# Designed miniproteins, single chains, continued (2): the designs that were tried, part 60

Each design is a single chain, and the fold is of that chain. pLDDT is the mean over its residues in the fold that is shown.

## One batch from the design tools (miniprotein)

Design m6057
Fold by ESMFold2-Fast:
Structure m6057 (fold): chain A 75 residues (1-75)
Amino acid sequence: SKKEELKKKIAEWQAQRDATLARIEAFLKEKGFSQEEIDAILQNVEAQSTAALIADLMKEYGVSQSEIEELIKEL
């Protein structure tokens, strides 16, 4: 179903995002950023990435933001 396809795409994106966040964290640690600074940066990157995914899925699948947010919470 369309809902199952969306769940699969969101799960795949979350796996890719988590890998990217881990890479960014490693880079910032190497550059001498504090854990507090790193946490703030990662939260901002995650929020921006999630917003971009929601916008793309709304456009491609014609679903609402709230529907995508509910699917993300189920995963």
Scores: mean pLDDT 80

Design m6058
Fold by ESMFold2-Fast:
Structure m6058 (fold): chain A 96 residues (1-96)
Amino acid sequence: MTKEDILKELRESSEEAAEIVEKLSKLSVEGIEVEIKDGTVIVTIKSKEGETLVLESSNLAEPLSLAAVAALIRGDEETAKEILEYMKKLREELAK
């Protein structure tokens, strides 16, 4: 999967998530932490500028999409792929 493939899939799922991803692609991301607690996804993003962003959502697709693209921006394709697979499984379960 290429960076362009993931961005295209994200746009088809959520325009809002794609806009946030576009903003994050312009930031220097140093680290990403993803945690799931009681159906809430918590994404912690650390920038090279020393800023820390914490995103919480009961909608699991949006923060996971952001984490996947941020991992790609870092060049961590394996982490991005794992997050994308989790997002796909959650969408299939929520569609029931």
Scores: mean pLDDT 60

Design m6059
Fold by ESMFold2-Fast:
Structure m6059 (fold): chain A 81 residues (1-81)
Amino acid sequence: LREMVEKIAEELGLELSDEEIDLLVEFAQAVLGETGDLELVKKLIRDALEEYKKTGKPLSSILIEKEIELGIEVLKEAVLG
């Protein structure tokens, strides 16, 4: 998953911190665990990174919004607690 996240970020011309990559990997693991759909995970990571590039919103905020949309609660506890 980490290599996939890093590759998508590189394709989009984004230089991410280790903390940002870790956050994306945790999100990817949560989605993959719930859905078993790696192609969905890739699309969601790409969409989140494109939104980050366009808006400058914190990645944590973008990923929490995506988790709410999917009914996944894992990242909310990590960011809000």
Scores: mean pLDDT 75

Design m6060
Fold by ESMFold2-Fast:
Structure m6060 (fold): chain A 75 residues (1-75)
Amino acid sequence: MSEAERLLQALIDEGALDAANAPAIIAAIKATKGSVAALMSRKDLPGALRTKVGAYIKENNGDLSALLATLERDV
């Protein structure tokens, strides 16, 4: 399982990501363009989601390609 797949599963398990909110959350993540600062400014997103996605962005040096591919495959 990739880091992107692990993050996706964690968000689903915590109830931060479901079929109803996934399109809006994916659009919000895309809008950050890999910026942790931009993500953390999104007060419309749950704090737990921002923390986990922010950590992923930092660890992957702003590269969202694998995460977005994983999210788009599952929606």
Scores: mean pLDDT 77

Design m6061
Fold by ESMFold2-Fast:
Structure m6061 (fold): chain A 147 residues (1-147)
Amino acid sequence: MNLLLLVVDDLVNGAGTLAARVIRETLEELLPEGVRIHTLTVTTPASEFAEAVETAIRRALRQFPDIEALAIVLILRSDKLSDEEKERIHREVLEVARRVAEEHGVELIGVELLTVKDILSPEEQARLIEQAREIARRLAERLKEAL
């Protein structure tokens, strides 16, 4: 199985790269031998997430035509976005991801949400790492049900 891990961050310097690394390493520990993880990170305003996700998936599937599964992680600003705005963005991205996955015969494992504050302090980095590990565990469980 070839997995695309797409991580999208709301202009938080280093958050997407850190989360993507932690999720990938945790998935490599939890998944059976022979799962390959292709990782992409995208940094864009939250208002553009649905369009950026569609563009990134379509580009990745052209570059890696052997992708069988898709997992998406959104990193949103908890200090700038209401719960209603976060839920709206999550639904818009989930609908785009599902449509593009179905069009290409790729399995959508899920769209997961991480939250961060404006400054990525050591305390916020530790919190991001723990959220990323917990997301990787949930994605690994769903991926084992899809195998």
Scores: mean pLDDT 90

Design m6062
Fold by ESMFold2-Fast:
Structure m6062 (fold): chain A 100 residues (1-100)
Amino acid sequence: SALSPAELRQLLVLDLEQTAKEIIELVKKYEPSIYEEVKEKMEEVIRMAREGAPAEEIKRKIQELADFIISKSKNEELKKKIQEMRDRILAALDRVEAHE
């Protein structure tokens, strides 16, 4: 696909917004004690992506957030889903980084 760097960034923002909604709903269901913190951290990541922060900086924040959720939860289904979503988003960020 001959997408421009700007179009790749726009698609990243949309994917992050959808993934954030899914993560927030999963956390609300399985680990409501960290719901507010996860919501605030996801809003920060989306803001960084919208403002053009380097892909590597966004990757670090996504890894930190995933590790935080995994460390706080005892629910194996939540942990597995967070790991899968992390890996998917990191792959999308690798594509964005290749065009920086």
Scores: mean pLDDT 85

Design m6063
Fold by ESMFold2-Fast:
Structure m6063 (fold): chain A 75 residues (1-75)
Amino acid sequence: SKEELVEKVKELLKKYGIEVPDETIQAAVDFVLKKGDKPLTDEEIDELARKLGVPRGKVRMAVAAARQVIIEEKS
């Protein structure tokens, strides 16, 4: 479920000492689910950052973690 994916991404980020807002994690999970394993452009990350009102770096970290959890599964 999407809620379980968000939780796993949040746990992964916390394990690596990366602090990202929950809203940003949720948006990143939703975005990756739409894109799958396709490359994410810096322009797309910038648009998400503007919409969420967070730094681009936080969006990039959240998307990277979401991609790892969703596509390769956290094992």
Scores: mean pLDDT 76

Design m6064
Fold by ESMFold2-Fast:
Structure m6064 (fold): chain A 69 residues (1-69)
Amino acid sequence: SKQQVLQQMKQLFLLMAESSEVYVEGLRKIKELKKAGAPEEQIQQVKDEMEKKLAELKAQQDALMRQAR
Protein backbone atom coordinates (compact mmCIF):
# COMPACT_ATOMS: atom_id res chain seq x y z
CA SER A 1 0.00 0.00 0.00
CA LYS A 2 0.96 3.67 -0.21
CA GLN A 3 1.39 3.85 3.57
CA GLN A 4 3.73 0.82 3.54
CA VAL A 5 5.84 2.39 0.76
CA LEU A 6 6.12 5.68 2.68
CA GLN A 7 7.10 3.88 5.90
CA GLN A 8 9.75 1.83 4.04
CA MET A 9 11.16 5.00 2.41
CA LYS A 10 11.35 6.66 5.85
CA GLN A 11 13.23 3.68 7.30
CA LEU A 12 15.62 3.61 4.32
CA PHE A 13 16.24 7.37 4.69
CA LEU A 14 17.06 6.96 8.40
CA LEU A 15 19.53 4.13 7.65
CA MET A 16 21.17 6.27 4.92
CA ALA A 17 21.44 9.19 7.37
CA GLU A 18 23.06 6.90 9.98
CA SER A 19 25.54 5.58 7.37
CA SER A 20 26.48 9.17 6.43
CA GLU A 21 27.04 10.02 10.11
CA VAL A 22 29.27 6.94 10.63
CA TYR A 23 31.32 7.86 7.54
CA VAL A 24 31.74 11.54 8.52
CA GLU A 25 32.66 10.73 12.15
CA GLY A 26 35.06 7.99 11.04
CA LEU A 27 36.89 10.30 8.64
CA ARG A 28 37.03 13.06 11.27
CA LYS A 29 38.53 10.65 13.82
CA ILE A 30 41.12 9.36 11.30
CA LYS A 31 42.10 12.97 10.44
CA GLU A 32 42.56 13.81 14.15
CA LEU A 33 44.69 10.68 14.72
CA LYS A 34 46.89 11.46 11.68
CA LYS A 35 47.32 15.07 12.86
CA ALA A 36 48.34 13.78 16.32
CA GLY A 37 50.89 11.36 14.79
CA ALA A 38 49.07 8.24 16.01
CA PRO A 39 50.50 4.82 15.01
CA GLU A 40 49.15 3.18 11.82
CA GLU A 41 47.69 0.31 13.89
CA GLN A 42 45.40 2.74 15.77
CA ILE A 43 44.30 4.40 12.50
CA GLN A 44 43.62 0.96 10.97
CA GLN A 45 41.45 -0.01 13.98
CA VAL A 46 39.24 3.06 13.39
CA LYS A 47 38.99 2.21 9.67
CA ASP A 48 38.04 -1.40 10.48
CA GLU A 49 35.35 -0.31 12.99
CA MET A 50 33.90 2.18 10.49
CA GLU A 51 33.88 -0.40 7.64
CA LYS A 52 32.21 -3.05 9.84
CA LYS A 53 29.45 -0.67 10.97
CA LEU A 54 28.85 0.57 7.40
CA ALA A 55 28.60 -3.06 6.19
CA GLU A 56 26.00 -3.82 8.89
CA LEU A 57 23.94 -0.76 7.92
CA LYS A 58 24.17 -1.69 4.21
CA ALA A 59 22.89 -5.19 5.02
CA GLN A 60 19.87 -3.62 6.77
CA GLN A 61 19.23 -1.35 3.75
CA ASP A 62 19.48 -4.32 1.36
CA ALA A 63 17.01 -6.32 3.50
CA LEU A 64 14.47 -3.47 3.39
CA MET A 65 14.84 -3.15 -0.39
CA ARG A 66 14.30 -6.91 -0.85
CA GLN A 67 11.04 -6.68 1.16
CA ALA A 68 9.74 -4.14 -1.42
CA ARG A 69 10.01 -6.73 -4.23
Scores: mean pLDDT 83

Design m6065
Fold by ESMFold2-Fast:
Structure m6065 (fold): chain A 61 residues (1-61)
Amino acid sequence: ADLSKKLTEAVRAGDLEEVKRLVEADPENPALLDEAGTLAAILGREDILEYLQNKAKELFG
């Protein structure tokens, strides 16, 4: 819950560094990556979206 909220706020702010920190805190949670990726796509945060897609492939692909 707390990580999901913080991750959403970081994506909305365009803070790639904070997004990386939060993802590394819970790297095996595909739901967090999906939520953040969807929001990044909606907001046009291409750098964050690319990071999250690459991270999902590394961890689950």
Scores: mean pLDDT 79

Design m6066
Fold by ESMFold2-Fast:
Structure m6066 (fold): chain A 77 residues (1-77)
Amino acid sequence: SLEEQAAELVKQGDKAYQEGLEALAKGDIEKAKEYYQKSIEYYQQAALLYLQLGDLEKAREVLEKGKEPALKLEELL
């Protein structure tokens, strides 16, 4: 279902963000950037699916989650 797909995308976004933080802790700036970008993309896709479902609250929550990897990515530019 679209709801299951959206939930899986949020999970993938969370995982990518954690992988980015781990890469940064190891000093791998380029890998950290890649994972932060992937995290943002997963959250954006999940938010779009929640919007299609009419779940504005979940869409907003997911977009809010995407702000953290976006800020981390900006710090590395």
Scores: mean pLDDT 90

Design m6067
Fold by ESMFold2-Fast:
Structure m6067 (fold): chain A 98 residues (1-98)
Amino acid sequence: DEERRRRIREAIRLIIRELKEVRKVSLEEISEELHKSAGVPLAKSEEELEEILLKLAEEDEAIAEGIIEQARLIELKKEGGNTLEELQAAYEAVKKEL
């Protein structure tokens, strides 16, 4: 399914972007950690890493679902506000009732 492949590719791109731009992890560090933890082949570029992960997702549906789920969680955190601020607000509300 071309649509499913496109969604997985978009999810991979979102995850790599989040790691690079928000968490300040380099492409080399991402590739090395995936190699050490999951045996993913080393990638020399973002495009190569994307194609490797897409190929793995095509061969294993659990990997595809995991990638889509992680991208969904990243989008929810971006749109849903700061979870730490929400927890702090809840704590202050409880403290006022005590």
Scores: mean pLDDT 68

Design m6068
Fold by ESMFold2-Fast:
Structure m6068 (fold): chain A 98 residues (1-98)
Amino acid sequence: SSSRLQQARQLTLQAISLLGRGRYDEAIRLSQQAVDLAPNSSEAARALIVRGRALLNQGRYDEAIQSFQQGLDLATQLGDSDLQQSAQNGLDKVQQLK
């Protein structure tokens, strides 16, 4: 629903802010809450990408790959090329650091 999408968007925006502040564990938790509220949505795909970035910054490479891959798969199902590119950029960045 639109209300759940709005809540997921607010959680994702908060997670992005926390990511920028180095508060990675909180960013991961809020991103997961956004996915849970609005599964199979563009907002869930964005939240999975934010979660992947937080995991990557913690050196949790395998978990970051899983999160980016889930975001990529969802973005592909939705036909969202911008989110597909963002998720692929995350996967490429993990590969460079492994």
Scores: mean pLDDT 91

Design m6069
Fold by ESMFold2-Fast:
Structure m6069 (fold): chain A 58 residues (1-58)
Amino acid sequence: MEEAIERVMELTGLSREQAESAVRALLENEVLRDIVIKDTGLSREEAEEIRRLAEEEA
C-alpha cells in the first residue's frame, strides 16, 4: 500500500489521505477505477501500475 500511495501523491499531488482513498478505489472495481482516473487525471496505464503496486504490497 505505501508504494502505491506514494506513487499517487507523486503523479497527482494529492494529500496522503486522498491518495490512500484513490488506491483503495482502484482496487475495489472497474467503475470506481474509472471515477478515480477522471478525478485525478491519471492515465489508464498509471492507474494499472498503481493497482499492481497495491496488490503486490497486500
Scores: mean pLDDT 76

Design m6070
Fold by ESMFold2-Fast:
Structure m6070 (fold): chain A 97 residues (1-97)
Amino acid sequence: SKLQEELKRLKLEKEILEALIAMYRGILLTMEVNELLKRGDLEGAEEVRRFFEEADAEEIIERFLELGEEKMAELVRRHVEEIRELEEKIRELEEKI
């Protein structure tokens, strides 16, 4: 069915955006942990690593803003909004199948 093909496409688009958010999380984690390790702050590096193991998208956005990385925060915010729009479209299509 065309509706099932469209549903699969929307779900794949959502998975790609979720993977991009995970990539931004990895970049932020790597930058912060690496900087702390260079300073010899092993305890700080471990605390940051633990924080990011469970950090949600809103916490990632806030952390980028705290670091002055406004463009990265806006990228994550846009992808979160795109995911919300895709989730709504997926929900509406699933109700029709």
Scores: mean pLDDT 81

Design m6071
Fold by ESMFold2-Fast:
Structure m6071 (fold): chain A 62 residues (1-62)
Amino acid sequence: SLVEKYKQELKEDPTNIQAVLYLYFNGEMSDDEALERLDKILEKEPDNKLLQKLKEFIEKRK
């Protein structure tokens, strides 16, 4: 399944944005885990405005 594929990809690359997005929006990743992973990605890409907006969106849903 795509869930198992993205879980495996996320184990190989913890900063795989596509895997984080897919798993989160399909209910396979908690708000807390998604926020932790987005924070790690933003450490590498601090000026990524789309990821900053996504983080704010998830924080508002929590």
Scores: mean pLDDT 83

Design m6072
Fold by ESMFold2-Fast:
Structure m6072 (fold): chain A 100 residues (1-100)
Amino acid sequence: SSELEKLRKELEELRKKIEDESLSAAELYDLAVQIMSIGNQVISLEKDEKTKEEYREKLTELANQFYQALAAGDLAAARAAALEMIDLVLEGIDKVEKQL
């Protein structure tokens, strides 16, 4: 799907920003919001209801870890959580692609 390829490329760009750039808490927050938006789009494309619910729950758990790290001022932990969110969403894209 051209839509899935676009979402994959957007996640690759977000990963590079998190890994390669010096980021403030505000910049990390904005990037995490973008990851969540892409994740929700991928969840909407999942056809299996149980997989959809499990994916949503795991993404929410990682997002909560991210926000807790930001609140604590632990930018390294926040970056690590954001990268795990990207990995989860990329796994979701792979699963949806196999259903097409």
Scores: mean pLDDT 86

Design m6073
Fold by ESMFold2-Fast:
Structure m6073 (fold): chain A 71 residues (1-71)
Amino acid sequence: MTEELREYKRKKLNELVPLIEELKEILPSEKVLEIIDEIIQAFVEAKTKEEIDKVYKEFKEKLEKLIKEAK
């Protein structure tokens, strides 16, 4: 894996952190940990910037939907 790709993954993961922190206040710990594991696995398996962008978009939309429906 290139250093640029590794930095890009870290940047996109960090952009999801605020949404994950908000979910910790509204969902049970077990469910939050399950979601975190799914996100980490998907980012580990992503091998291109396009795959990273797809994973980021999918989880961002999923997390935002969960937050919106809980409020």
Scores: mean pLDDT 81

Design m6074
Fold by ESMFold2-Fast:
Structure m6074 (fold): chain A 63 residues (1-63)
Amino acid sequence: ELERRRLLAEATVKIGEKIAEYVKQKGKFDAEEISNVILETLEELAKEHPELQPLYERLKKRK
């Protein structure tokens, strides 16, 4: 449970950082671009943590 919560917290922080960096760099909020940043970040995290693969596939399918 602690490892799972830590993994989810790390993923959330990474996604948030990528979104903040994108917004800061672009100076705008584009929902499509932000969704792409979220998916790309999850894809990279899922490569390191296979437990995140189902979440990535679910979000990819909804996009």
Scores: mean pLDDT 73

Design m6075
Fold by ESMFold2-Fast:
Structure m6075 (fold): chain A 78 residues (1-78)
Amino acid sequence: VAAALALGAALAAAGWALKKAGLEKLKAGADPAKAIGETLDGLGIALTGGLLAVKGGKKAGDKAGVAAGRALADLGTA
């Protein structure tokens, strides 16, 4: 349980970091649609990881955390 919650929290923190980065780009006058889309995708992945950690327990949370982290990294590099 604790490990699954830690993974969910880490994913939520990553989603928050993406939100902040998106806001900075929007403030700078970059393409706000792309910045918002990437930020929302990051938040969606983080929330999915968190929900799976709570509902599915440690095993499901561990798998979701790894998968969500990889997807988040791919989104960040796109």
Scores: mean pLDDT 60

Design m6076
Fold by ESMFold2-Fast:
Structure m6076 (fold): chain A 94 residues (1-94)
Amino acid sequence: SEIEKLAQELIAAVEEAARFLEPIDPELAKWLREKLEELKEALKNKDYERMLEIAEEVIRRLDELAAKSSGSTRERIRWLAARLRQLRRELEKA
């Protein structure tokens, strides 16, 4: 299913963000891993609306961290947030 593929790509993108942020902001990385488990449960229940809500929360937290960051770290966080926005929009349309 295209929607399940997009949902899995969204989960993978959040997992990548958590991994990248572990040495930078371990508390946010821990929170992202908790959101990953919520996303996996939402997917299991085919609750795509809940996945969209979680993605929006994650994007907001990444934007907040990017605003407090600088240089290549800020650029990478902004890229991760932009990718999540793209995947969220694609999932919303599916």
Scores: mean pLDDT 90

Design m6077
Fold by ESMFold2-Fast:
Structure m6077 (fold): chain A 57 residues (1-57)
Amino acid sequence: SREEARRRLIELARPREAQLEQAAEDVVDLYFSGRIDQATLAALLGVPVSAVSRALR
């Protein structure tokens, strides 16, 4: 589901600090609102595009 994909994307870049975790959530939410593409999301999370694609499936 979309919520499961959202959780997986946040987990890919989970920084262990609450402030950085919130930033990861905000970036993932920008992707789901259509404001950024998968390549931009991957760059902002610090992961390969293939990891983002896998998390979305």
Scores: mean pLDDT 75

Design m6078
Fold by ESMFold2-Fast:
Structure m6078 (fold): chain A 82 residues (1-82)
Amino acid sequence: SFDEQLESALQKLAESKSKFPENMHENIDNIINTLKEIKDQVPEENHEELLQLIEKISEASNLEEFVKASEELRLFLANLPK
């Protein structure tokens, strides 16, 4: 189910904090909290894209990749139907 896939993806994102400097941990926590708050507002057709965007952030190996992936997620969330 989407809820199970999302919880798994968010757990992986939380675990990825260990590979980033402490000053980035707040940004990662903010992303996780935002996604938990809006998960019921994400249309079913957009579930796969959301999971892929979360995975990109979790797999980022440096600050540049993290910022790029986070911006892609931000734009995705901004374009969700209200």
Scores: mean pLDDT 82

Design m6079
Fold by ESMFold2-Fast:
Structure m6079 (fold): chain A 108 residues (1-108)
Amino acid sequence: MEKVKELIEEEEKLAVEILREMGLEEAAELLEKAYKALREGKEEEAEELAEKARELVEKNTSEEEKEELQKKFKEAGEKLKPRKDELNANLNEEEKKELERKLEEEMK
């Protein structure tokens, strides 16, 4: 679904922009690579890159900066929620079943 790709690209833009505004450039670059890997279907690579980005954030931020990041990410998530809800409402039953099948194959 093209709309799924667009939603992932919007999440990437918001998350990367938040990290860059906080001066976390290396973590932002790793997160961009994680989202690119996710779009290419490289889920394991995406998870590893996202974990490295999270570790850099944790190592390079104070408790106050972590609270600010959490607030900004929550606000970004709330902005994307209507689009996620619309996407879920517009998925037909067969598309939902295909997503469930892909998730089941990943649990093997």
Scores: mean pLDDT 70

Design m6080
Fold by ESMFold2-Fast:
Structure m6080 (fold): chain A 92 residues (1-92)
Amino acid sequence: MLSERVLELLSQIEELREQGLSDAEILRRLGISRRQLSFLQRIVDAYAQAVERQRALLEEVGPSPENRQRIAAEIQAELDATLAAIEAELEA
């Protein structure tokens, strides 16, 4: 499970990027390391990949309520595993 601080940092990074700040400016403004920014970007990428994979699977099997529920559960399990792996790598 992601910490509340990680979720807050993700929100702040998105807002600063929307304002046109570079990664270097975001690091300076938030007082975070390049490693932390890279970790946070990998979390964003994992979410984006999960959304695209869910869309692709629904397109293949058809968007019935049962298929939507099953695919959502499968994608959530895959996403949770990916996020746990990223968190373990940060602690290493």
Scores: mean pLDDT 77

Design m6081
Fold by ESMFold2-Fast:
Structure m6081 (fold): chain A 78 residues (1-78)
Amino acid sequence: GDFPALSPAEIAAMSYLASRAAGGDGRVALDNHAEVLGVRPEDALAALPRAVALLREGAAQPGSLGEAHRRFLERLEA
């Protein structure tokens, strides 16, 4: 299925989640992406619940894409 288009704030929030899933800080990734995308870091942080909801939507998909999103979420909760 098609995923909804991400807003710039949601993209910056997703970079936080991706960094955390990789064992990183997250905040440096969020701040850097927010700067590049012209978004305030506070707005990117406010988008975190929506970014998590989009990952959960992806995790509900069947097949390898759903498996990849489920592994991403498992790493965030570890």
Scores: mean pLDDT 79

Design m6082
Fold by ESMFold2-Fast:
Structure m6082 (fold): chain A 91 residues (1-91)
Amino acid sequence: RLEELKERGLRLVEEVERLVLEIIRLAEELGELTPEEAEEARKLLREWREAARARVEAAETVEEAEELLRRLEGLLEQARRELEELRRKLA
């Protein structure tokens, strides 16, 4: 159970990273981010990813892992919403 939750957590971190990278790319393309702001956002995303992966791997209880999964699922939902808004601006 704990190992399964950790595997899900690591997959969620990868999915959030992928969506946020696409958000940064589209925001830069739309002129909502300067190239400098986009590069800074990518640096912060890399730092977040490493920290998030470490937190998932360090979870020692099912309760701790479930709390991390809830937070990651929230971030994923937010990223999907932001991506949809940016895609509408390109249409």
Scores: mean pLDDT 86

Design m6083
Fold by ESMFold2-Fast:
Structure m6083 (fold): chain A 96 residues (1-96)
Amino acid sequence: MPSKEEQVERKLKVVERLRELARKAGLDKETLEELERLLDEIERLIREGAPEEEILELWRRASLLFAKALAEKTGDEELKKELEEGLELLKKEEAE
């Protein structure tokens, strides 16, 4: 049963993992900049204790943007699945 601090840390790890994957994927500069802005906003909301619904909506946007860009570059289904698992993890934290 994670503490409130551990919940925040876990969510931030998910955001950081997506940033790392985006950098490795070699996305075009416009898509990468848009994704990074969404991830920055998600991190801010997590740190400020914003409602889970707002965090999940931005995460969904970031994940869809990344998945679409990745499909165009590589066709990598595994990265799309990892993004979906990240969203599921955020929902699990809320259900605790």
Scores: mean pLDDT 71

Design m6084
Fold by ESMFold2-Fast:
Structure m6084 (fold): chain A 64 residues (1-64)
Amino acid sequence: SEEIEKKMLKMVIESSKKSGTKSEKQSIEDFYGTLISSKNILEGKSQDEIDKELEKYREEFKNS
């Protein structure tokens, strides 16, 4: 779980650095949202808890 999460995050960061595209930040948001959702599902969290985690990451990206 943690190894997969780390590998996926590294992939997102590397992709972001290399792409340099107009949609870079949007792509990161989408990938990160998917990663958080997948992680929470694997941890057995409810859909409500997953939704709260997604909202939290969205706010962090907005304030970055």
Scores: mean pLDDT 62

Design m6085
Fold by ESMFold2-Fast:
Structure m6085 (fold): chain A 70 residues (1-70)
Amino acid sequence: MEELIKKAEELKKKMKPFSDEELVKNIGWLAFFLTSGDVGLKAQEAFKKLVDEGKRDEGIETAEKIINEA
């Protein structure tokens, strides 16, 4: 549990320099690795929705939360 939170924080830090397309891909891979494909899709959709609204950082946080809650 604590190791997953630490890895999520590290990934969030690394995600800042990536494009939105690269972030969607990275969120999908992280969720798939840690949980399931369904969680990955949910996290990606939440991120895309928030990016479309101009809330990129909030999108990253929401995707991270979805993965951590799974």
Scores: mean pLDDT 67

Design m6086
Fold by ESMFold2-Fast:
Structure m6086 (fold): chain A 81 residues (1-81)
Amino acid sequence: SISPVQAVMLALVAPFYSEEDMEAVLESLRPMVPESLLEELRRKSLEIAAKMPADPAKITREQILEGLEAVRPIVEEIAKS
């Protein structure tokens, strides 16, 4: 099982995972996070991922900050759950 701190950290970086890793992360969160929040996290993460370069090494700091801000409200709700 993952701790609440690990759940928050996994959710915060969700937009920056590969598609396969994102699915694994969401599956790890299922026991502790409401399905509605997981679906919102998935939608926001995919929206941000679509704006990212195909090569993860080319992701800019600006894009990282944009992704973090996009998922912040969902992460705050997960932290309250």
Scores: mean pLDDT 78

Design m6087
Fold by ESMFold2-Fast:
Structure m6087 (fold): chain A 81 residues (1-81)
Amino acid sequence: SADEELLRRAKELTERAFFDKSAYEEDYAELVRLLEEATDPAVREALRLFLEGVEAYKAGDYASALALVQQGVELVNRYLA
């Protein structure tokens, strides 16, 4: 589905931002676009958590980044079940 594709793309962008900080601006902008396109409340919540995780990672708060991304992944797993 479109929502499944949005979630897979968001996970990919979040992982890329963790490995390559030079891609952060492009990945952040794309995550914002995906959030604007999502209409399902659960999908929007997962995307917000991924976006906040990327922001925390760029700020050097790796513990918060990990916690936020894990919460987002848990929501994705529940949505796709």
Scores: mean pLDDT 74

Design m6088
Fold by ESMFold2-Fast:
Parts: sequence; structure tokens; C-alpha cells
Structure m6088 (fold): chain A 96 residues (1-96)
Amino acid sequence: DSAELERRAVELARRAIELAREAVREARRALRGDRDALRRAERLLLEAEIELGMALIYVGVLRVIGVEPSEEVLRLIEEAERLLREARRLIEEAKR
């Protein structure tokens, strides 16, 4: 059922966004000198990347079976990718 694949992609993308937002927050704390926050940011970034990767697999399956992914799931994936790029930038800055 394509609707089930779509729901799973949305759930995974939403989890990726939440984890990436937490990674950004922890990376900003690391920039202010909290070294423990750097480790938390890196772990959250990895977890967010795993969730986004799974969302992309479900989107790929939809395309293979001839179903166009919804605007909602594509928008959520784009937001997750944007937040992951911000988190990576901040983590690299915190590492100096």
C-alpha cells in the first residue's frame, strides 16, 4: 500500500527534523565552550542522518512502484537536509 510507505516516509523525515534541530542546539552550546555538547551534537547528527536515509529509501520505493511522493514528504526531506547542513557547519565551527 503506497499510503503506508508515504506515512513511514513522513514519520522518518519528521524524526530526522527533530533530531537535526537538537543537533543544531547542542552544536550552538559547543560553540560557547561546552565540550560535552559537541559529542551530543555529533551523535544527534548521526541519528538524524540515519532517519533521513530511511525516509529517502521509502521515497525511492514509491518512485520505483510508479507513485509520486507527496509535496509534504518532499518538503519535510528538504527541511531535514537544510537542518543537517546547518548542524554540520556548526559542528565543524565548534571543532575550530
Scores: mean pLDDT 90

Design m6089
Fold by ESMFold2-Fast:
Structure m6089 (fold): chain A 72 residues (1-72)
Amino acid sequence: MTKEQIEIESRAVLYYMKGSTSKDNPKEKMRLFAVGEYLLSLADPSMDIEKIAERLGISPETVRRRLREAGV
């Protein structure tokens, strides 16, 4: 695993933790989870937006929209 992949995974974990604490705002929670999954996909070349959407239980278009809203 490269140094860059470790840094991406660490950031993804932080976004997941933030999402887990955002219980009172479902849109923000989903945005943070989408960013976390996107960062994990950069560390794993076999992951794509469709697989991220499947794991989060949302549409691929929702994942793309949440990533744009997050500025990534």
Scores: mean pLDDT 63

Design m6090
Fold by ESMFold2-Fast:
Structure m6090 (fold): chain A 71 residues (1-71)
Amino acid sequence: PSPEAGYRSGEEGAKAAEQGNYTAGAAVFKDAMDAHPAGREGAQLGITGASNKDPQKAAEGARRAAELARA
């Protein structure tokens, strides 16, 4: 588990959500949550944004969580 892994999971999920593909985004987030704690934090914010069907907020949440993991 690393900040880079969490960031990567968040970015991939955010991109899927931005394309309106919340199912694919959720799958990426789920895999991240099961793999490691760093990914879990980023995935949780991404899932929250996606559940509101707001691609921009989903991307912002995921990226913000990734940056927090790097701090």
Scores: mean pLDDT 59

